# Designed miniproteins, single chains, continued (4), part 91

Each design is a single chain, and the fold is of that chain. pLDDT is the mean over its residues in the fold that is shown.

## One batch from the design tools (miniprotein)

Design m15145
Fold by ESMFold2-Fast:
Structure m15145 (fold): chain A 81 residues (1-81)
Amino acid sequence: DLGLEEVERRVAEIRELVAEALASEDPAKAEELLARAERLLAELEEELRRTGGLKLPEVRERLAELRAAIAEARAALAARV
C-alpha cells in the first residue's frame, strides 16, 4: 500500500518536526511540535504494520532512527523549561 517514496516523505516530515521542536525557544510550541511528530510516527507505524511494510529492513531502520530521535528530543525538552 505505502510505497517506499511515501514512507521516505513521511519520515522526512517527522524529522523536520523534531528539528523544529528542538530549535524552538517556546516550550509550549516545542511540546506541540514534538507531540505532532509522535502522532505522525504512530500513524505511519500502524499503516506499515497493516500493509506489511515493517517486513522491510530499511523501513525498520528508518522507524528505529525516528524513535531514537524523538526520545532524545523529548529528553532534551524535559531538561529545559
Scores: mean pLDDT 81

Design m15146
Fold by ESMFold2-Fast:
Structure m15146 (fold): chain A 68 residues (1-68)
Amino acid sequence: REEAGLAAADALIDEKVARGEITPEQAQFIRDLLRDRERTLTEKSQEAAKIGLAPQLAEASRAYFAAL
């Protein structure tokens, strides 16, 4: 379900924050993008790319879909 996908993505994002790969603010941005139902995946990737977080969004999205 969507809840399982979001939980998997959140766990990956939390690990990246713990490793110092992203800030808590950047983590929240990725969480908000994953939950945004008004934008397409392509549009979300473009928004993440503007602030240098496209790889992090891509990994979180893969975790989300793998857990669905």
Scores: mean pLDDT 77

Design m15147
Fold by ESMFold2-Fast:
Structure m15147 (fold): chain A 65 residues (1-65)
Amino acid sequence: SLEEALAAARALWEAAQAQDQAATQRALGDFKRASEGRADDKDILAVLTAPDEAALDALVRELFG
């Protein structure tokens, strides 16, 4: 769902910002499942490199819109 994808993307982004490799790998798996096949490698990279939470939210909403 969109809500699950938003939560998973936030966790992935936070783990990446913290440079926690193990947390990033777990959150990546969660995001892929929550996105229901909507996210490709470019979308995942965009989540990992999002400059702020607003950009992150917009990216995930676009995947479901």
Scores: mean pLDDT 84

Design m15148
Fold by ESMFold2-Fast:
Structure m15148 (fold): chain A 73 residues (1-73)
Amino acid sequence: SDKEEARRLGERTADELGLSPEAKQAIVEALEKAADRPAVSTAIALNAVGLKLDGASDEEIVAFAKETLERLK
Protein backbone atom coordinates (compact mmCIF):
# COMPACT_ATOMS: atom_id res chain seq x y z
CA SER A 1 0.00 0.00 0.00
CA ASP A 2 1.06 3.64 -0.45
CA LYS A 3 1.16 4.07 3.34
CA GLU A 4 3.48 1.06 3.76
CA GLU A 5 5.78 2.38 1.00
CA ALA A 6 5.85 5.84 2.63
CA ARG A 7 6.60 4.26 6.02
CA ARG A 8 9.49 2.23 4.58
CA LEU A 9 10.90 5.31 2.82
CA GLY A 10 10.70 7.30 6.08
CA GLU A 11 12.28 4.52 8.15
CA ARG A 12 15.13 4.00 5.65
CA THR A 13 15.76 7.76 5.39
CA ALA A 14 15.86 8.18 9.19
CA ASP A 15 18.10 5.12 9.70
CA GLU A 16 20.57 6.19 6.96
CA LEU A 17 20.76 9.68 8.51
CA GLY A 18 21.23 8.26 12.04
CA LEU A 19 18.23 10.18 13.41
CA SER A 20 17.01 9.87 17.01
CA PRO A 21 13.89 7.71 17.61
CA GLU A 22 11.83 10.92 18.06
CA ALA A 23 13.04 12.42 14.74
CA LYS A 24 12.54 9.05 12.98
CA GLN A 25 8.94 8.85 14.27
CA ALA A 26 8.22 12.47 13.22
CA ILE A 27 9.56 11.91 9.67
CA VAL A 28 7.65 8.62 9.32
CA GLU A 29 4.39 10.32 10.42
CA ALA A 30 4.87 13.15 7.89
CA LEU A 31 5.58 10.68 5.07
CA GLU A 32 2.58 8.50 6.01
CA LYS A 33 0.33 11.60 5.96
CA ALA A 34 1.56 12.36 2.40
CA ALA A 35 1.42 8.67 1.31
CA ASP A 36 -1.28 9.36 -1.35
CA ARG A 37 1.02 12.04 -2.88
CA PRO A 38 4.29 10.25 -3.88
CA ALA A 39 6.00 13.46 -5.12
CA VAL A 40 5.24 15.23 -1.80
CA SER A 41 6.34 12.20 0.26
CA THR A 42 9.62 12.01 -1.71
CA ALA A 43 10.18 15.79 -1.30
CA ILE A 44 9.76 15.46 2.49
CA ALA A 45 12.39 12.67 2.59
CA LEU A 46 14.80 14.67 0.39
CA ASN A 47 14.33 17.81 2.55
CA ALA A 48 15.15 15.76 5.68
CA VAL A 49 18.35 14.53 3.96
CA GLY A 50 19.27 18.10 2.96
CA LEU A 51 18.68 19.45 6.48
CA LYS A 52 20.86 16.72 8.05
CA LEU A 53 23.67 17.33 5.51
CA ASP A 54 23.49 21.08 6.36
CA GLY A 55 24.06 20.16 10.03
CA ALA A 56 20.49 20.40 11.35
CA SER A 57 19.91 18.91 14.82
CA ASP A 58 17.43 16.09 15.45
CA GLU A 59 15.25 18.70 17.22
CA GLU A 60 15.25 20.89 14.06
CA ILE A 61 14.29 17.85 11.94
CA VAL A 62 11.41 17.09 14.36
CA ALA A 63 10.25 20.73 13.99
CA PHE A 64 10.42 20.44 10.17
CA ALA A 65 8.38 17.20 10.23
CA LYS A 66 5.74 18.64 12.59
CA GLU A 67 5.39 21.83 10.48
CA THR A 68 5.03 19.67 7.35
CA LEU A 69 2.41 17.47 9.05
CA GLU A 70 0.39 20.60 10.03
CA ARG A 71 0.46 21.83 6.40
CA LEU A 72 -0.86 18.43 5.20
CA LYS A 73 -4.06 18.72 7.30
Scores: mean pLDDT 84

Design m15149
Fold by ESMFold2-Fast:
Structure m15149 (fold): chain A 74 residues (1-74)
Amino acid sequence: RPVSDAEVKLGVADIYLGIGNILMEKGDFEGAIEAYEKAIRLLEESGDTSPQAVALLEAARKNLEEARKKLEEA
């Protein structure tokens, strides 16, 4: 099976979501925001409507809002 551009974007977005989660745990809310925004952009550009892509996009959006809230509280 050839690796599609959408599949690559999904994989890279998953990595950025993971990076954002690590940065949130460390209290680096600015870095977490950048990572989550990158993940969201890649997922939106992928056009992938699979349940996995939808779940990652929902998680990234939710975590982005939490990161923004934490940054404003700091």
Scores: mean pLDDT 82

Design m15150
Fold by ESMFold2-Fast:
Structure m15150 (fold): chain A 55 residues (1-55)
Amino acid sequence: SQQDVDLVANVVKAYMKKYNMSVGELEKKFHISTRIKRIFRLDDETISKGIRKAK
């Protein structure tokens, strides 16, 4: 849903600001997409859309 995409985008943006890291850096260090997927039980398409929106 659009709400889930927005949730992912907001979470990713918050981590980018907190750690002063790009999405790529967060993926390498924290595996952020995998963590969000497991915590919120979201599908890969929703995660990918949220990450693209966060950039």
Scores: mean pLDDT 84

Design m15151
Fold by ESMFold2-Fast:
Structure m15151 (fold): chain A 94 residues (1-94)
Amino acid sequence: SALEEARRRRIESLRETGELLYELGKKEAAALNYLEAALEYYELGLEEEALEEIRLLKEKLGFSEEELLELAEKYFKPEAYEKLKELLEKLKEL
């Protein structure tokens, strides 16, 4: 649907922005874009894709779970923070 296409393009835009910020050495700003992409996937019911974005943050940017939780708490609304915390907890079980 047009709504699904728009959401997919939003996620692609977030990931592309994150990549550009990472290349510019703006690692915190890059991480925020990937965390937003993970939230968008999670809200669409695409949990595996959301977890893959968190995994990329750990592998590509070298962020720990604690650092990602601190970023989520600082920059996201409480409801989004709780979702990101849940995703990080799920990733630890894999």
Scores: mean pLDDT 85

Design m15152
Fold by ESMFold2-Fast:
Structure m15152 (fold): chain A 70 residues (1-70)
Amino acid sequence: MREELLKEAEEMEKKLEEARKQYQEGYQLLTQLTSRNPSFQKDLEQGRAHGEGVLAKLEKKAQELREKAA
């Protein structure tokens, strides 16, 4: 059971890694749009804040699973 929680934590960490990759790709696309039209700067900032929030939430869940396994 505790080993199962560790496995779930590891799977959550893999999801976090994938989410970080997707966030970086999206950020690059928004950066390109901003270079063509500066009015997209606000969208870039909002997208970054949202992405960081999602990543922090996944990281917290992974940590909680590890703490339950301890």
Scores: mean pLDDT 76

Design m15153
Fold by ESMFold2-Fast:
Structure m15153 (fold): chain A 55 residues (1-55)
Amino acid sequence: SDKEKKEYADLLLENSKNAKKMGDSHEKQGDTDVAKAAYQTSDELKKKSQQILDS
């Protein structure tokens, strides 16, 4: 349903923001590999959220 799609998309967007914050934290600590992985996860979650809303 449209409601369930919106709820799922919102959850993905929230998880994307959390992944970005994790990436920022690790980047400040010099953990570049972990930061890169977290940023990639953030971007993938944003893309999935947009795809769900467009379906």
Scores: mean pLDDT 87

Design m15154
Fold by ESMFold2-Fast:
Structure m15154 (fold): chain A 83 residues (1-83)
Amino acid sequence: REKVRELIKRLYPSLTDEEIDELLATQGELRVLESIYADAKHRNLLNKEFIDELIEVAKELKERGDTRADLFISSLEKDKKIL
């Protein structure tokens, strides 16, 4: 998905398109998104705009049937409230 790919390229600019496709195929979009969030939090890169981007992508994953995205969205909204 284009939005997940954009986020991956932002945090990991050395990854090729093929490497990103393999990562998404092996881990799945939600797990990759969760890893992006954890890494961004650890690196102090989180702001309201970045969290909003993560929430938007997670909501799209939920619409595609990934019910596990609800817990992730809740975590993101909690962090957004304290920023």
Scores: mean pLDDT 80

Design m15155
Fold by ESMFold2-Fast:
Structure m15155 (fold): chain A 97 residues (1-97)
Amino acid sequence: GDEEAIEHLKKAIDLLNKAIQSAMAGKVDEAKKYIKEALEHARKALELTSNPEARELIQKAIDYLEEALKATDPGEIARLTLQALHYLRKALKILEE
């Protein structure tokens, strides 16, 4: 349900904030570890919500995180992760209303 999706989105958002901090510090492997964990939570949120607008936003975030995992430059990883974070925060706001 949406309540369980909300908890997974909150976990993903927390992990992406850690990923951005790691990327900004040049710790690419650590950043990617957090991104992979956030992806698992984002995918669970997508499975658990039936809200169409939230699903579209979560999918956009997943797409950005998958691109971040392909990147090698810390700045590019941070940029893509920030885009994903923006979409997950928007999805969270929709589900909390």
Scores: mean pLDDT 91

Design m15156
Fold by ESMFold2-Fast:
Structure m15156 (fold): chain A 76 residues (1-76)
Amino acid sequence: MKEIRERIIKALKEGAEEELEHLEERLKENPVEDEVTEARKELAEKLLKGTATDEEIAELAEKMGYPEEIIEALKA
Protein backbone atom coordinates (compact mmCIF):
# COMPACT_ATOMS: atom_id res chain seq x y z
CA MET A 1 0.00 0.00 0.00
CA LYS A 2 2.75 2.51 0.88
CA GLU A 3 4.57 1.94 -2.44
CA ILE A 4 1.33 2.40 -4.43
CA ARG A 5 0.55 5.63 -2.54
CA GLU A 6 4.07 7.02 -3.15
CA ARG A 7 3.88 6.17 -6.88
CA ILE A 8 0.49 7.89 -7.24
CA ILE A 9 1.72 11.00 -5.41
CA LYS A 10 4.77 11.15 -7.71
CA ALA A 11 2.55 10.84 -10.81
CA LEU A 12 0.20 13.52 -9.45
CA LYS A 13 3.14 15.88 -8.86
CA GLU A 14 4.30 15.42 -12.46
CA GLY A 15 0.76 15.94 -13.76
CA ALA A 16 0.19 18.88 -11.40
CA GLU A 17 3.25 20.69 -12.80
CA GLU A 18 1.80 20.51 -16.34
CA GLU A 19 -1.72 21.35 -15.11
CA LEU A 20 -0.45 24.37 -13.14
CA GLU A 21 1.30 25.72 -16.25
CA HIS A 22 -1.91 25.42 -18.30
CA LEU A 23 -4.04 26.99 -15.54
CA GLU A 24 -1.65 29.96 -15.24
CA GLU A 25 -1.81 30.52 -19.02
CA ARG A 26 -5.63 30.31 -18.95
CA LEU A 27 -5.91 32.81 -16.08
CA LYS A 28 -3.65 35.29 -17.91
CA GLU A 29 -5.95 35.17 -20.96
CA ASN A 30 -9.15 35.25 -18.86
CA PRO A 31 -8.66 37.51 -15.80
CA VAL A 32 -12.04 36.46 -14.35
CA GLU A 33 -11.07 33.77 -11.83
CA ASP A 34 -13.23 30.66 -11.70
CA GLU A 35 -13.52 29.07 -8.23
CA VAL A 36 -12.85 25.62 -9.73
CA THR A 37 -9.73 26.82 -11.57
CA GLU A 38 -8.46 28.60 -8.42
CA ALA A 39 -9.07 25.51 -6.24
CA ARG A 40 -7.28 23.23 -8.73
CA LYS A 41 -4.30 25.61 -8.88
CA GLU A 42 -4.11 25.74 -5.05
CA LEU A 43 -4.24 21.94 -4.77
CA ALA A 44 -1.54 21.54 -7.45
CA GLU A 45 0.73 24.05 -5.68
CA LYS A 46 0.25 22.31 -2.30
CA LEU A 47 1.04 18.92 -3.85
CA LEU A 48 4.23 20.24 -5.48
CA LYS A 49 5.34 21.81 -2.15
CA GLY A 50 4.51 18.62 -0.23
CA THR A 51 1.99 20.39 2.04
CA ALA A 52 -1.16 18.71 0.67
CA THR A 53 -3.25 16.61 3.06
CA ASP A 54 -4.41 13.06 2.23
CA GLU A 55 -7.88 14.49 1.57
CA GLU A 56 -6.53 17.16 -0.82
CA ILE A 57 -4.40 14.57 -2.67
CA ALA A 58 -7.48 12.34 -3.09
CA GLU A 59 -9.52 15.32 -4.35
CA LEU A 60 -6.85 16.23 -6.92
CA ALA A 61 -6.64 12.59 -8.07
CA GLU A 62 -10.43 12.57 -8.55
CA LYS A 63 -10.29 15.81 -10.57
CA MET A 64 -7.49 14.33 -12.73
CA GLY A 65 -9.63 11.28 -13.55
CA TYR A 66 -8.07 8.59 -11.37
CA PRO A 67 -10.41 5.64 -10.69
CA GLU A 68 -12.30 5.34 -7.37
CA GLU A 69 -10.19 2.33 -6.30
CA ILE A 70 -7.02 4.46 -6.46
CA ILE A 71 -8.68 7.33 -4.56
CA GLU A 72 -9.74 4.87 -1.82
CA ALA A 73 -6.16 3.53 -1.63
CA LEU A 74 -4.84 7.09 -1.10
CA LYS A 75 -7.17 7.48 1.92
CA ALA A 76 -6.29 4.07 3.39
Scores: mean pLDDT 67

Design m15157
Fold by ESMFold2-Fast:
Structure m15157 (fold): chain A 73 residues (1-73)
Amino acid sequence: HMTPEQLEAEVLAALAVMYGALAKNEKDIKSIEEIRKKIEELLKQVEAMGNPEAAAIVRDVLEEVKKYLEEKK
């Protein structure tokens, strides 16, 4: 069904969702920024893998974390 690379992209997208949830329960701005950077790296990797649905999930999570970070400033 899915190529190994596409499956890896889905796993990375799931990891990004987990990081997004952790960020929303974090109160320290520096910790939230570190999580945001990890999600940005995951997005870069997923975009290279040719799975647009996984990439969309990571982008949505990243935007949520960015919004949460701005609300904390």
Scores: mean pLDDT 81

Design m15158
Fold by ESMFold2-Fast:
Structure m15158 (fold): chain A 96 residues (1-96)
Amino acid sequence: SDIDKAEQILKQGQEQLGQLLRDNASKDEIISVINQTTQELKKVLDDKTAQRVTQLTDRTIQEINAAKTREEVEAVVTRYVMQLETLIKSLKEEEK
């Protein structure tokens, strides 16, 4: 299903973001992976969900750019992933 594809896309994005955080990657590299993950999710999600994901992504990028420490960047990225996991889980429960 498209929701299963979305879950796999998120898992790949989460793994890439985790590696970037371990490698002390730049904000630009982290934002690039977030944008790539969002673009791939939008291909498999309905328009309404894609709009919600876009709004979440825009807010996340603003918070990353405003972050003063690596710990703040890590917290923002963790919240982004958790919010997407919650969204995808809710879509799976609505399919039942």
Scores: mean pLDDT 87

Design m15159
Fold by ESMFold2-Fast:
Structure m15159 (fold): chain A 69 residues (1-69)
Amino acid sequence: MTGEELYEKRHKAMWGANLEGKSSSAFPLEDIQNYSDEQLKAWIRSTPFGAGLSDEEIDALVAYLKTLK
């Protein structure tokens, strides 16, 4: 599954967390681009939607998030 497909599939669970930063635990889009891949991977693993993902899926999601503006 691609990072884009993972994002779309999990969109409801991470709504606001990735795009708006409304939650105190949310990672706003502007902050995502400033963090290292390792930091993003660790953050994703700490989220409910990320806990069930494989290492490969998390890497794909991090790569996709880095392409967002």
Scores: mean pLDDT 62

Design m15160
Fold by ESMFold2-Fast:
Structure m15160 (fold): chain A 76 residues (1-76)
Amino acid sequence: IKKIKKEIRQAETTGDYELLVRSYIKLIHAADEIGDHYAHFLAEWRLKEIQKQFPDNPAVQKALQEFDASKPKKRV
């Protein structure tokens, strides 16, 4: 988790929103494995904020599409 947080900070500083979105997705998975409900919610909220800020960014849209593909339950 700490390493992912560092990556998020760096992506924010450099304006690499694709990396930022991917890093938040990684954080969600890591938080889910630990059972950290708060970290999961925070990461999801930040993804929504980024999508709102950059709706015309194709890199952000692609990363969000990947997250959505992960959401459909394989095991329903």
Scores: mean pLDDT 70

Design m15161
Fold by ESMFold2-Fast:
Structure m15161 (fold): chain A 115 residues (1-115)
Amino acid sequence: MEKKKKLEEAKKKAEEAVELAKQGKVGEALEKLQEAIKLLDEVGIPDKEALILNYVGKFYAALGEYEKAKELYEKAIKLNPDYAEAWKNLAETLKKLGKTEEAKEYEAKAKELDP
């Protein structure tokens, strides 16, 4: 596959993993997530580590592991501060943790970074 096609396929598999995790199909979700991570590692984009951390964060959030998801999104943002989706996901996770005021600040940051 070409780099663009690999990236699109990786994102698709990562989203499939998140949906399977929401359904409680943890084993199938983990298999899809591992496949997505392998494809992301092959793409060779500069910010692949931040992208991987964001998808692993989404996986943990789908499992209800909001504290772990928060940590992963914070790491993704430290690696790529311009990663709008990671800021958005962190804000949503903070809402789940009851940190509504903190979430509003990060939602504003995500909105600033949206194209």
Scores: mean pLDDT 83

Design m15162
Fold by ESMFold2-Fast:
Structure m15162 (fold): chain A 65 residues (1-65)
Amino acid sequence: SEEQLQRAALAAENGVPLSKTLLDALVEAGLITREEAEEIRQNPTKEMREKVLKRLKEAGIKPAP
């Protein structure tokens, strides 16, 4: 859902680890691949976080307040 994508944006912006639920929502929205979601879950890096934030921003999704 869009609400889950907004939560993912907020988590990524604040350096909070993305839960499986949020990663699954990003994959379902087509913003990341299933392989990228698994990589983020196993080894979250600043680079992957910035990539997620960029894709969310390009999709017009703003972090939840």
Scores: mean pLDDT 78

Design m15163
Fold by ESMFold2-Fast:
Structure m15163 (fold): chain A 62 residues (1-62)
Amino acid sequence: SLEELAKKTLERMSELLKESMTYGVEAIKYAATSVSTGSEEDREKAGEYSEKSLKLDEEARK
C-alpha cells in the first residue's frame, strides 16, 4: 500500500540522513583541527568525510 511504501521510504531516508549528519560532524571536527594545527592529513580527512556526507544526503533524496 501507499502507506507502507511511505513508511519504508521515510525509515530509509531517516537512516541515510542520520549517517550523513554523522559524517558531516566528523568533517567539521577534522576541518577545525586542520585550521588550528595546519595538519594536511586532517584537511584531507575533512574533505573525505564531507564528500561521504554529501553523497549520503543525495541518496536520501532518491
Scores: mean pLDDT 83

Design m15164
Fold by ESMFold2-Fast:
Structure m15164 (fold): chain A 94 residues (1-94)
Amino acid sequence: MAVPERVLESTEQYLKNNSVEELLARIEKGKATALSILDEEGKKKVEELVEKMKEVVRKWEAGEISTREAAEQLEKLEREILAIVLESMERKAA
């Protein structure tokens, strides 16, 4: 999925302006919020995606990927988590 340039620029700036500890804390907070509203299927999928997000942050800290590549991968993973949350909410509303 193509991420808009403006969104990528915003995410790159966020990565540059925050510590790895702050980034990981934000990911964990997002995970906790998602898991509070998800069914068992959604929880498993989100846990897998969160581990991928943490791996992206680790690779970026290690200099293995660029800030742009990290921003693109994190945005894609965050959008996948959002889609799972929205699907779970729709099932609960039905």
Scores: mean pLDDT 80

Design m15165
Fold by ESMFold2-Fast:
Parts: sequence; C-alpha cells; structure tokens
Structure m15165 (fold): chain A 96 residues (1-96)
Amino acid sequence: HMEELRRIAEEAIAELKRLADEHPEVKSTLDGIIGAIRDALEAAEKGDIQKATNYSVAAGVLAAGADIIDPEVGARTAEIVRRFNKALDEYIKEKE
C-alpha cells in the first residue's frame, strides 16, 4: 500500500538525515541517497514504476559509496536503503 511505502520512505529519510548530521564526512553521499529515495517515492506515487526502480537502484549504488568513506556508517546506510527498496518492491508486486 502507498501509505506504508510513504511511511517507510519518511523513516528512511529521517534516519539518513540523522546519520548525515552525526557524520559530516559522508553528508554529501547521504544527501544524494535522500534525494534518490524522494524521487523514487514520487515516481511510484505517479505510477512510473520503471523510474521508481531506477532511483531505488541509484540509492543502492550511492550506499556503496558511503561504505568506502566509513564502513560503519556505510553498513547502517545499506540497511536503511535495503528496507526502502524492499518496501518499494513489495508495493510494485501488490499493484500487479
């Protein structure tokens, strides 16, 4: 359901904002992930599933960049992005 996807996206964005505030060295990368999650959610809300999937993949790639800068922050970032991408995949499957 869209409400659940939106809730998970908002929680993911809040967690990433907190990580960016606590770890300024990865802030640029985390801000990029936040943007990708927002764009994926907007695309999903508009029914553009291909665009939503492309942005979710971009968020995963950016999360790998965070791991290079700080492995501990990178691991937490990867888990947050995984949660959002799973919720998006489940939303897409429920719509079919």
Scores: mean pLDDT 85

Design m15166
Fold by ESMFold2-Fast:
Structure m15166 (fold): chain A 81 residues (1-81)
Amino acid sequence: MKELLEAAEAQATAVAAQALLEGADPEEIRQKLLEATKSNPEFQKVAERAVDRAVEAHREGRGAELAAESTARVRELAAKL
């Protein structure tokens, strides 16, 4: 269960950070991730945190760095599953 939540957080962060780099609207990204996680309150909290971190990183010019780090983490977690 803990590994699944870590994978979900890394994936949500990677998706949000990449979408922002592609010029997607922050509100649209937030809405899509909340809809994807609406059936699970724990995943919904993870999605909200991931979007907030991605938006902050994008404002600081660190969007590309966060996207790369989160994508690498998803690959690491997937390889261990």
Scores: mean pLDDT 81

Design m15167
Fold by ESMFold2-Fast:
Structure m15167 (fold): chain A 94 residues (1-94)
Amino acid sequence: MKKIEELQKKLEELPVSVEYARALKELGEEYFKEGNLKEAMEYYADAAALLSQLLGEDSPEVAEALRLLGEVYEKMGDLEKAKELYEKADEILK
């Protein structure tokens, strides 16, 4: 996919940063649209971890990434993990 190729190339050029984490999230979104749930999961998890490191665990950006990760797990049929992720995201946004 041209969009996935462009995002992967962008990641090679970016330093570890919030912009890098946003590119990881965008890659996860593209893979999710294609039905590549495993890759979407991996990119969203990496984005959440990096955003947590850079902005803190209670940032709105982390909550968004965790919610997107929850959507992937729900689509995969892992409802327990999806619930954990949604609850964690909701706790951050209190």
Scores: mean pLDDT 83

Design m15168
Fold by ESMFold2-Fast:
Structure m15168 (fold): chain A 91 residues (1-91)
Amino acid sequence: IDPEELLERLEKLIAKYESQLASDPDTANFNLGRAYATKGDVYLLQGKYEEAEKAYEKAREYFSLSSSTKVDPEVLELEIDAGLLRIQSVL
């Protein structure tokens, strides 16, 4: 798994959720929070601590705007890919 490719996929998914804010803001804000948290995890694995901190702060903001627990399977796949990146970094 390539961290840059994973970040590009996260950016596309973030754009998708941003487009859903008008129709389903609660679910969109929740999934934006998860996507930004995953982006933070990828930056952390790359040693990009300032970028990771900013991504986690964005995730916190989005979670504060949502009471939803509905996870989009697409963000779950990227969370799994970030976890696999972590395993790859220690092998």
Scores: mean pLDDT 81

Design m15169
Fold by ESMFold2-Fast:
Structure m15169 (fold): chain A 87 residues (1-87)
Amino acid sequence: MVKKVHLEYEGKFSSSEEILAFQEEIWKRAKELDKEAEVHLTVKLEFKGTTLHTEAHLVKGELKASTTLENPEKGSKSFSESGPLPE
């Protein structure tokens, strides 16, 4: 039996740079989790009408993560990371 963990974060930020820095911290936290743990991570953030949605799955040391930023005035930007978790 493997440990299953669901992590959910919500927040509001003042700049896109803060959102990207927060995404990197979440990624770092995911790397620190037990490789035998199955982790589902959901993040929903808002900034001046911009919505950030991040979904990440960590299973047996492999991570798949995607982040989408959507703003009606500025359009959409997407970031993704996948592969074996760095040691």
Scores: mean pLDDT 66

Design m15170
Fold by ESMFold2-Fast:
Structure m15170 (fold): chain A 74 residues (1-74)
Amino acid sequence: SSMEEKFREQVEKLRETALALAASSPRPVDALELLRAMLDWELRHLEKVESEEEVKLYREIAEEELARFEAELA
């Protein structure tokens, strides 16, 4: 759905933000944990406006994207 596509686009933007913040840090920053925290914050906001089934789907997408990001950082 278009909402799923928008959420995937949002996750990609958050990933770019996490990488940029980690890269600009004068000391090591865990970009994966930063993305995880950002996604948790976004999902908490979606819980206010989306159905339980849609939030479950968004959480599955977030977990998939976190696993992909973790693999790319290794």
Scores: mean pLDDT 81

Design m15171
Fold by ESMFold2-Fast:
Structure m15171 (fold): chain A 69 residues (1-69)
Amino acid sequence: GMDEAFERVLEAAEKAGVLDKEEILSLSVEELIELLKTSPESERLVYAAKLIDLLGKEETIKILKEINE
């Protein structure tokens, strides 16, 4: 399921020393959007995955398009 896929992304990020799992889980939508704008590409995958979990895939894609324009 999505929870299992998201947990694999979190484990991969934690193993790479990119982000703490608890920090990712405590982030608000607004904080996730700001991190997507300002963070290195290697970290953005984790923030995008959390937005998909919170808002769904279609809304997350819309936000990513707005950030990149």
Scores: mean pLDDT 69

Design m15172
Fold by ESMFold2-Fast:
Structure m15172 (fold): chain A 61 residues (1-61)
Amino acid sequence: MKKVTSLADLTDEEIDRLIDEIVKETGASRSEAMEALLEAVSQGLTIDELREKAIEILKKK
């Protein structure tokens, strides 16, 4: 998988899929999932790593 450095590197479908998965795993709102995803993307992760990192951020709360 390619590294993601900005959400602009992802399609709307990929972003929606990531948010849906994060919401399902954490119970957070879509806006909270988006915030966590924006924090995670600053690290230059793959799509799978980005999802896992966002979930980790929300679970740490």
Scores: mean pLDDT 77

Design m15173
Fold by ESMFold2-Fast:
Structure m15173 (fold): chain A 68 residues (1-68)
Amino acid sequence: MSLEEKVEKGLRAIEENKDDPALVAIAIREIGELLKLSEEEIRELLQLVEDGRVDDAIAFVRRRLEEL
């Protein structure tokens, strides 16, 4: 499975489970490891999720994939 496929699988899990903050947090951390995001970037994504801005977190991850 490619890096892009693994990340898309994580994004799908987030989109399907927006009401499960624990699962979303796990998916964000896994995506962060795959994309080699900084600890600060991972915290920012988790903060977006806590603020109910899950779609913004998804958009950030998709933009980072396009920059690879």
Scores: mean pLDDT 81

Design m15174
Fold by ESMFold2-Fast:
Structure m15174 (fold): chain A 85 residues (1-85)
Amino acid sequence: SERLLAESEATMYIMAGIVYEKLKDYEKAAEYYQKAIDILEEAGIRDELLLAALENLAKAYEKAGKLEQAAQYRAQAEALAAELA
């Protein structure tokens, strides 16, 4: 299904982001997490995978010193976590 393909593609982008985060390339990590979020939101997917991508993006921005962007995505992650509870 198109949904399954979107989830698979988003998962690969999240994995790439994690790799760049381990390399301390937080700007590239953020790019890949953003790509995962874009794919999931376009597919209408609002589950634990989107939550993980939002939390990882907030952390990557925090590590990059982009504190305003980090706070923005952390707020989005907290709102989604409440929605999923």
Scores: mean pLDDT 90

Design m15175
Fold by ESMFold2-Fast:
Structure m15175 (fold): chain A 117 residues (1-117)
Amino acid sequence: TLEEYLDDLLSEEALKSVLPFAQMVLEESASEEEAVEKLARIIHNRLLKIKEKAKSDEELRNAVTRLLNAEKEKLKLDSITDDLIDDIVDALISDDDETLRKYTRIIATALVEKARE
């Protein structure tokens, strides 16, 4: 399933590209906007699960930074800056859901654009 594929990527192989997953979401969605919203929600929920499993703020920062940098490099997502990654981690630590929703939507948009290519 879509969720099982993302769970495998996040738990065991953070360096695997999420592009096939994004392509599948785009194909199953009625519009690019719907695909972005679905992906943003999935990414947001998975980041919250990483936070739940992390035993410290340092472990959380390391896990999220490693995951997002791996996808940035593999997919050449220039919109995923180091500052954006730091802001996502800070928002997770501070329970800032509004900032998390904003930044997960930025990542989802970049993934949908890459999946369309």
Scores: mean pLDDT 75

Design m15176
Fold by ESMFold2-Fast:
Structure m15176 (fold): chain A 99 residues (1-99)
Amino acid sequence: EKDKEIIEKILKIFDSLTPEEQAVVLDALIRYLSGEVSKEELADFVKRLAELRGLTDKAEEIIKKVQEIFDLLDKLSPEAKHELFQRLVRRGAERDRAA
């Protein structure tokens, strides 16, 4: 599967999430790519945040979507990972500017 197709799949999953879930995914992505958090730690982090937001019944589904995104991310070339990361960070910064 080509990097472009994988990026499009990741963005589709990301765009299907709520703004709060998108912020969690972005923070988790930054920490994962910097080597601060492993895949196992990411699942626990997402679960805790979902529970704090009263989304307990949806926590497992959210974790599965996050894991799917990260599994797709692991298939990307280093160059494509950097491109995707920069695009997501810019989207987050633009939203923070508007708020």
Scores: mean pLDDT 72

Design m15177
Fold by ESMFold2-Fast:
Structure m15177 (fold): chain A 125 residues (1-125)
Amino acid sequence: MIDEILELFKNIEKPSELSEHAQRALDALKEGKVDEARKHYERAKKIFDEIVKNPEKADLRKLLSGFLYLAKAAEQMKDWKTARDAYLAAAGILYLHPDYKEEYVRYLVKKANEALKKYQAGETE
């Protein structure tokens, strides 16, 4: 589902600094490069936090892919709070997108609720 959503928007959104760092974190995790993954993840998270604090300064409609890659990276890093926040942000953007599908929004909200449940349970590696 997430990979399906990302593929639909791959050629619609210009790569953002957020999506570049989130993707590099995911790639580093796949390669077992934990320190490199953490570096890129922390940068992506800082960019996300800055966007959330000042949403009026960002074109949120162009950040869907960045938020989805960040949510995937956060899940692998066991940062359930960031995963939840990123999935909800992505769902909100997708709801306002011309290619909106209700199934995709429902899926992202479900992922956000699953992350919230893990955060509340204190689940970490």
Scores: mean pLDDT 78

Design m15178
Fold by ESMFold2-Fast:
Structure m15178 (fold): chain A 118 residues (1-118)
Amino acid sequence: MSTVEEILEILGLPLSLKSEVENNPELFKEYLEQALIKLGFSEQLAKEISNRIAAIMGDEKLLESLDDTERFILRLEALDLHKRKIDLPNLAEGLKLLGVRSEVKDPEPKINLLDYLK
């Protein structure tokens, strides 16, 4: 499943919007931010994740760092979050692991990206 499909499912929006979101980086960023906030992430963390992912999707050079974003999400999960380490095949599965899986609810809503990047 694509990251856009996961975002639309989290927000309860129709999958018919997928192509529109995939072709509009700013709309993708806004929907990703809202999806992360709905999953319980802080507004600041949601903005930083959506900014990073949108930048990666809008730049071929940054596409090579998509796995770094997934590794960053895995790192947050490993940092005293009591979540098992999982090899994420894509970012959509990472977002699903953090808050959408029926048996793994409650992403850590107090995670601050700045605290974990420094």
Scores: mean pLDDT 54

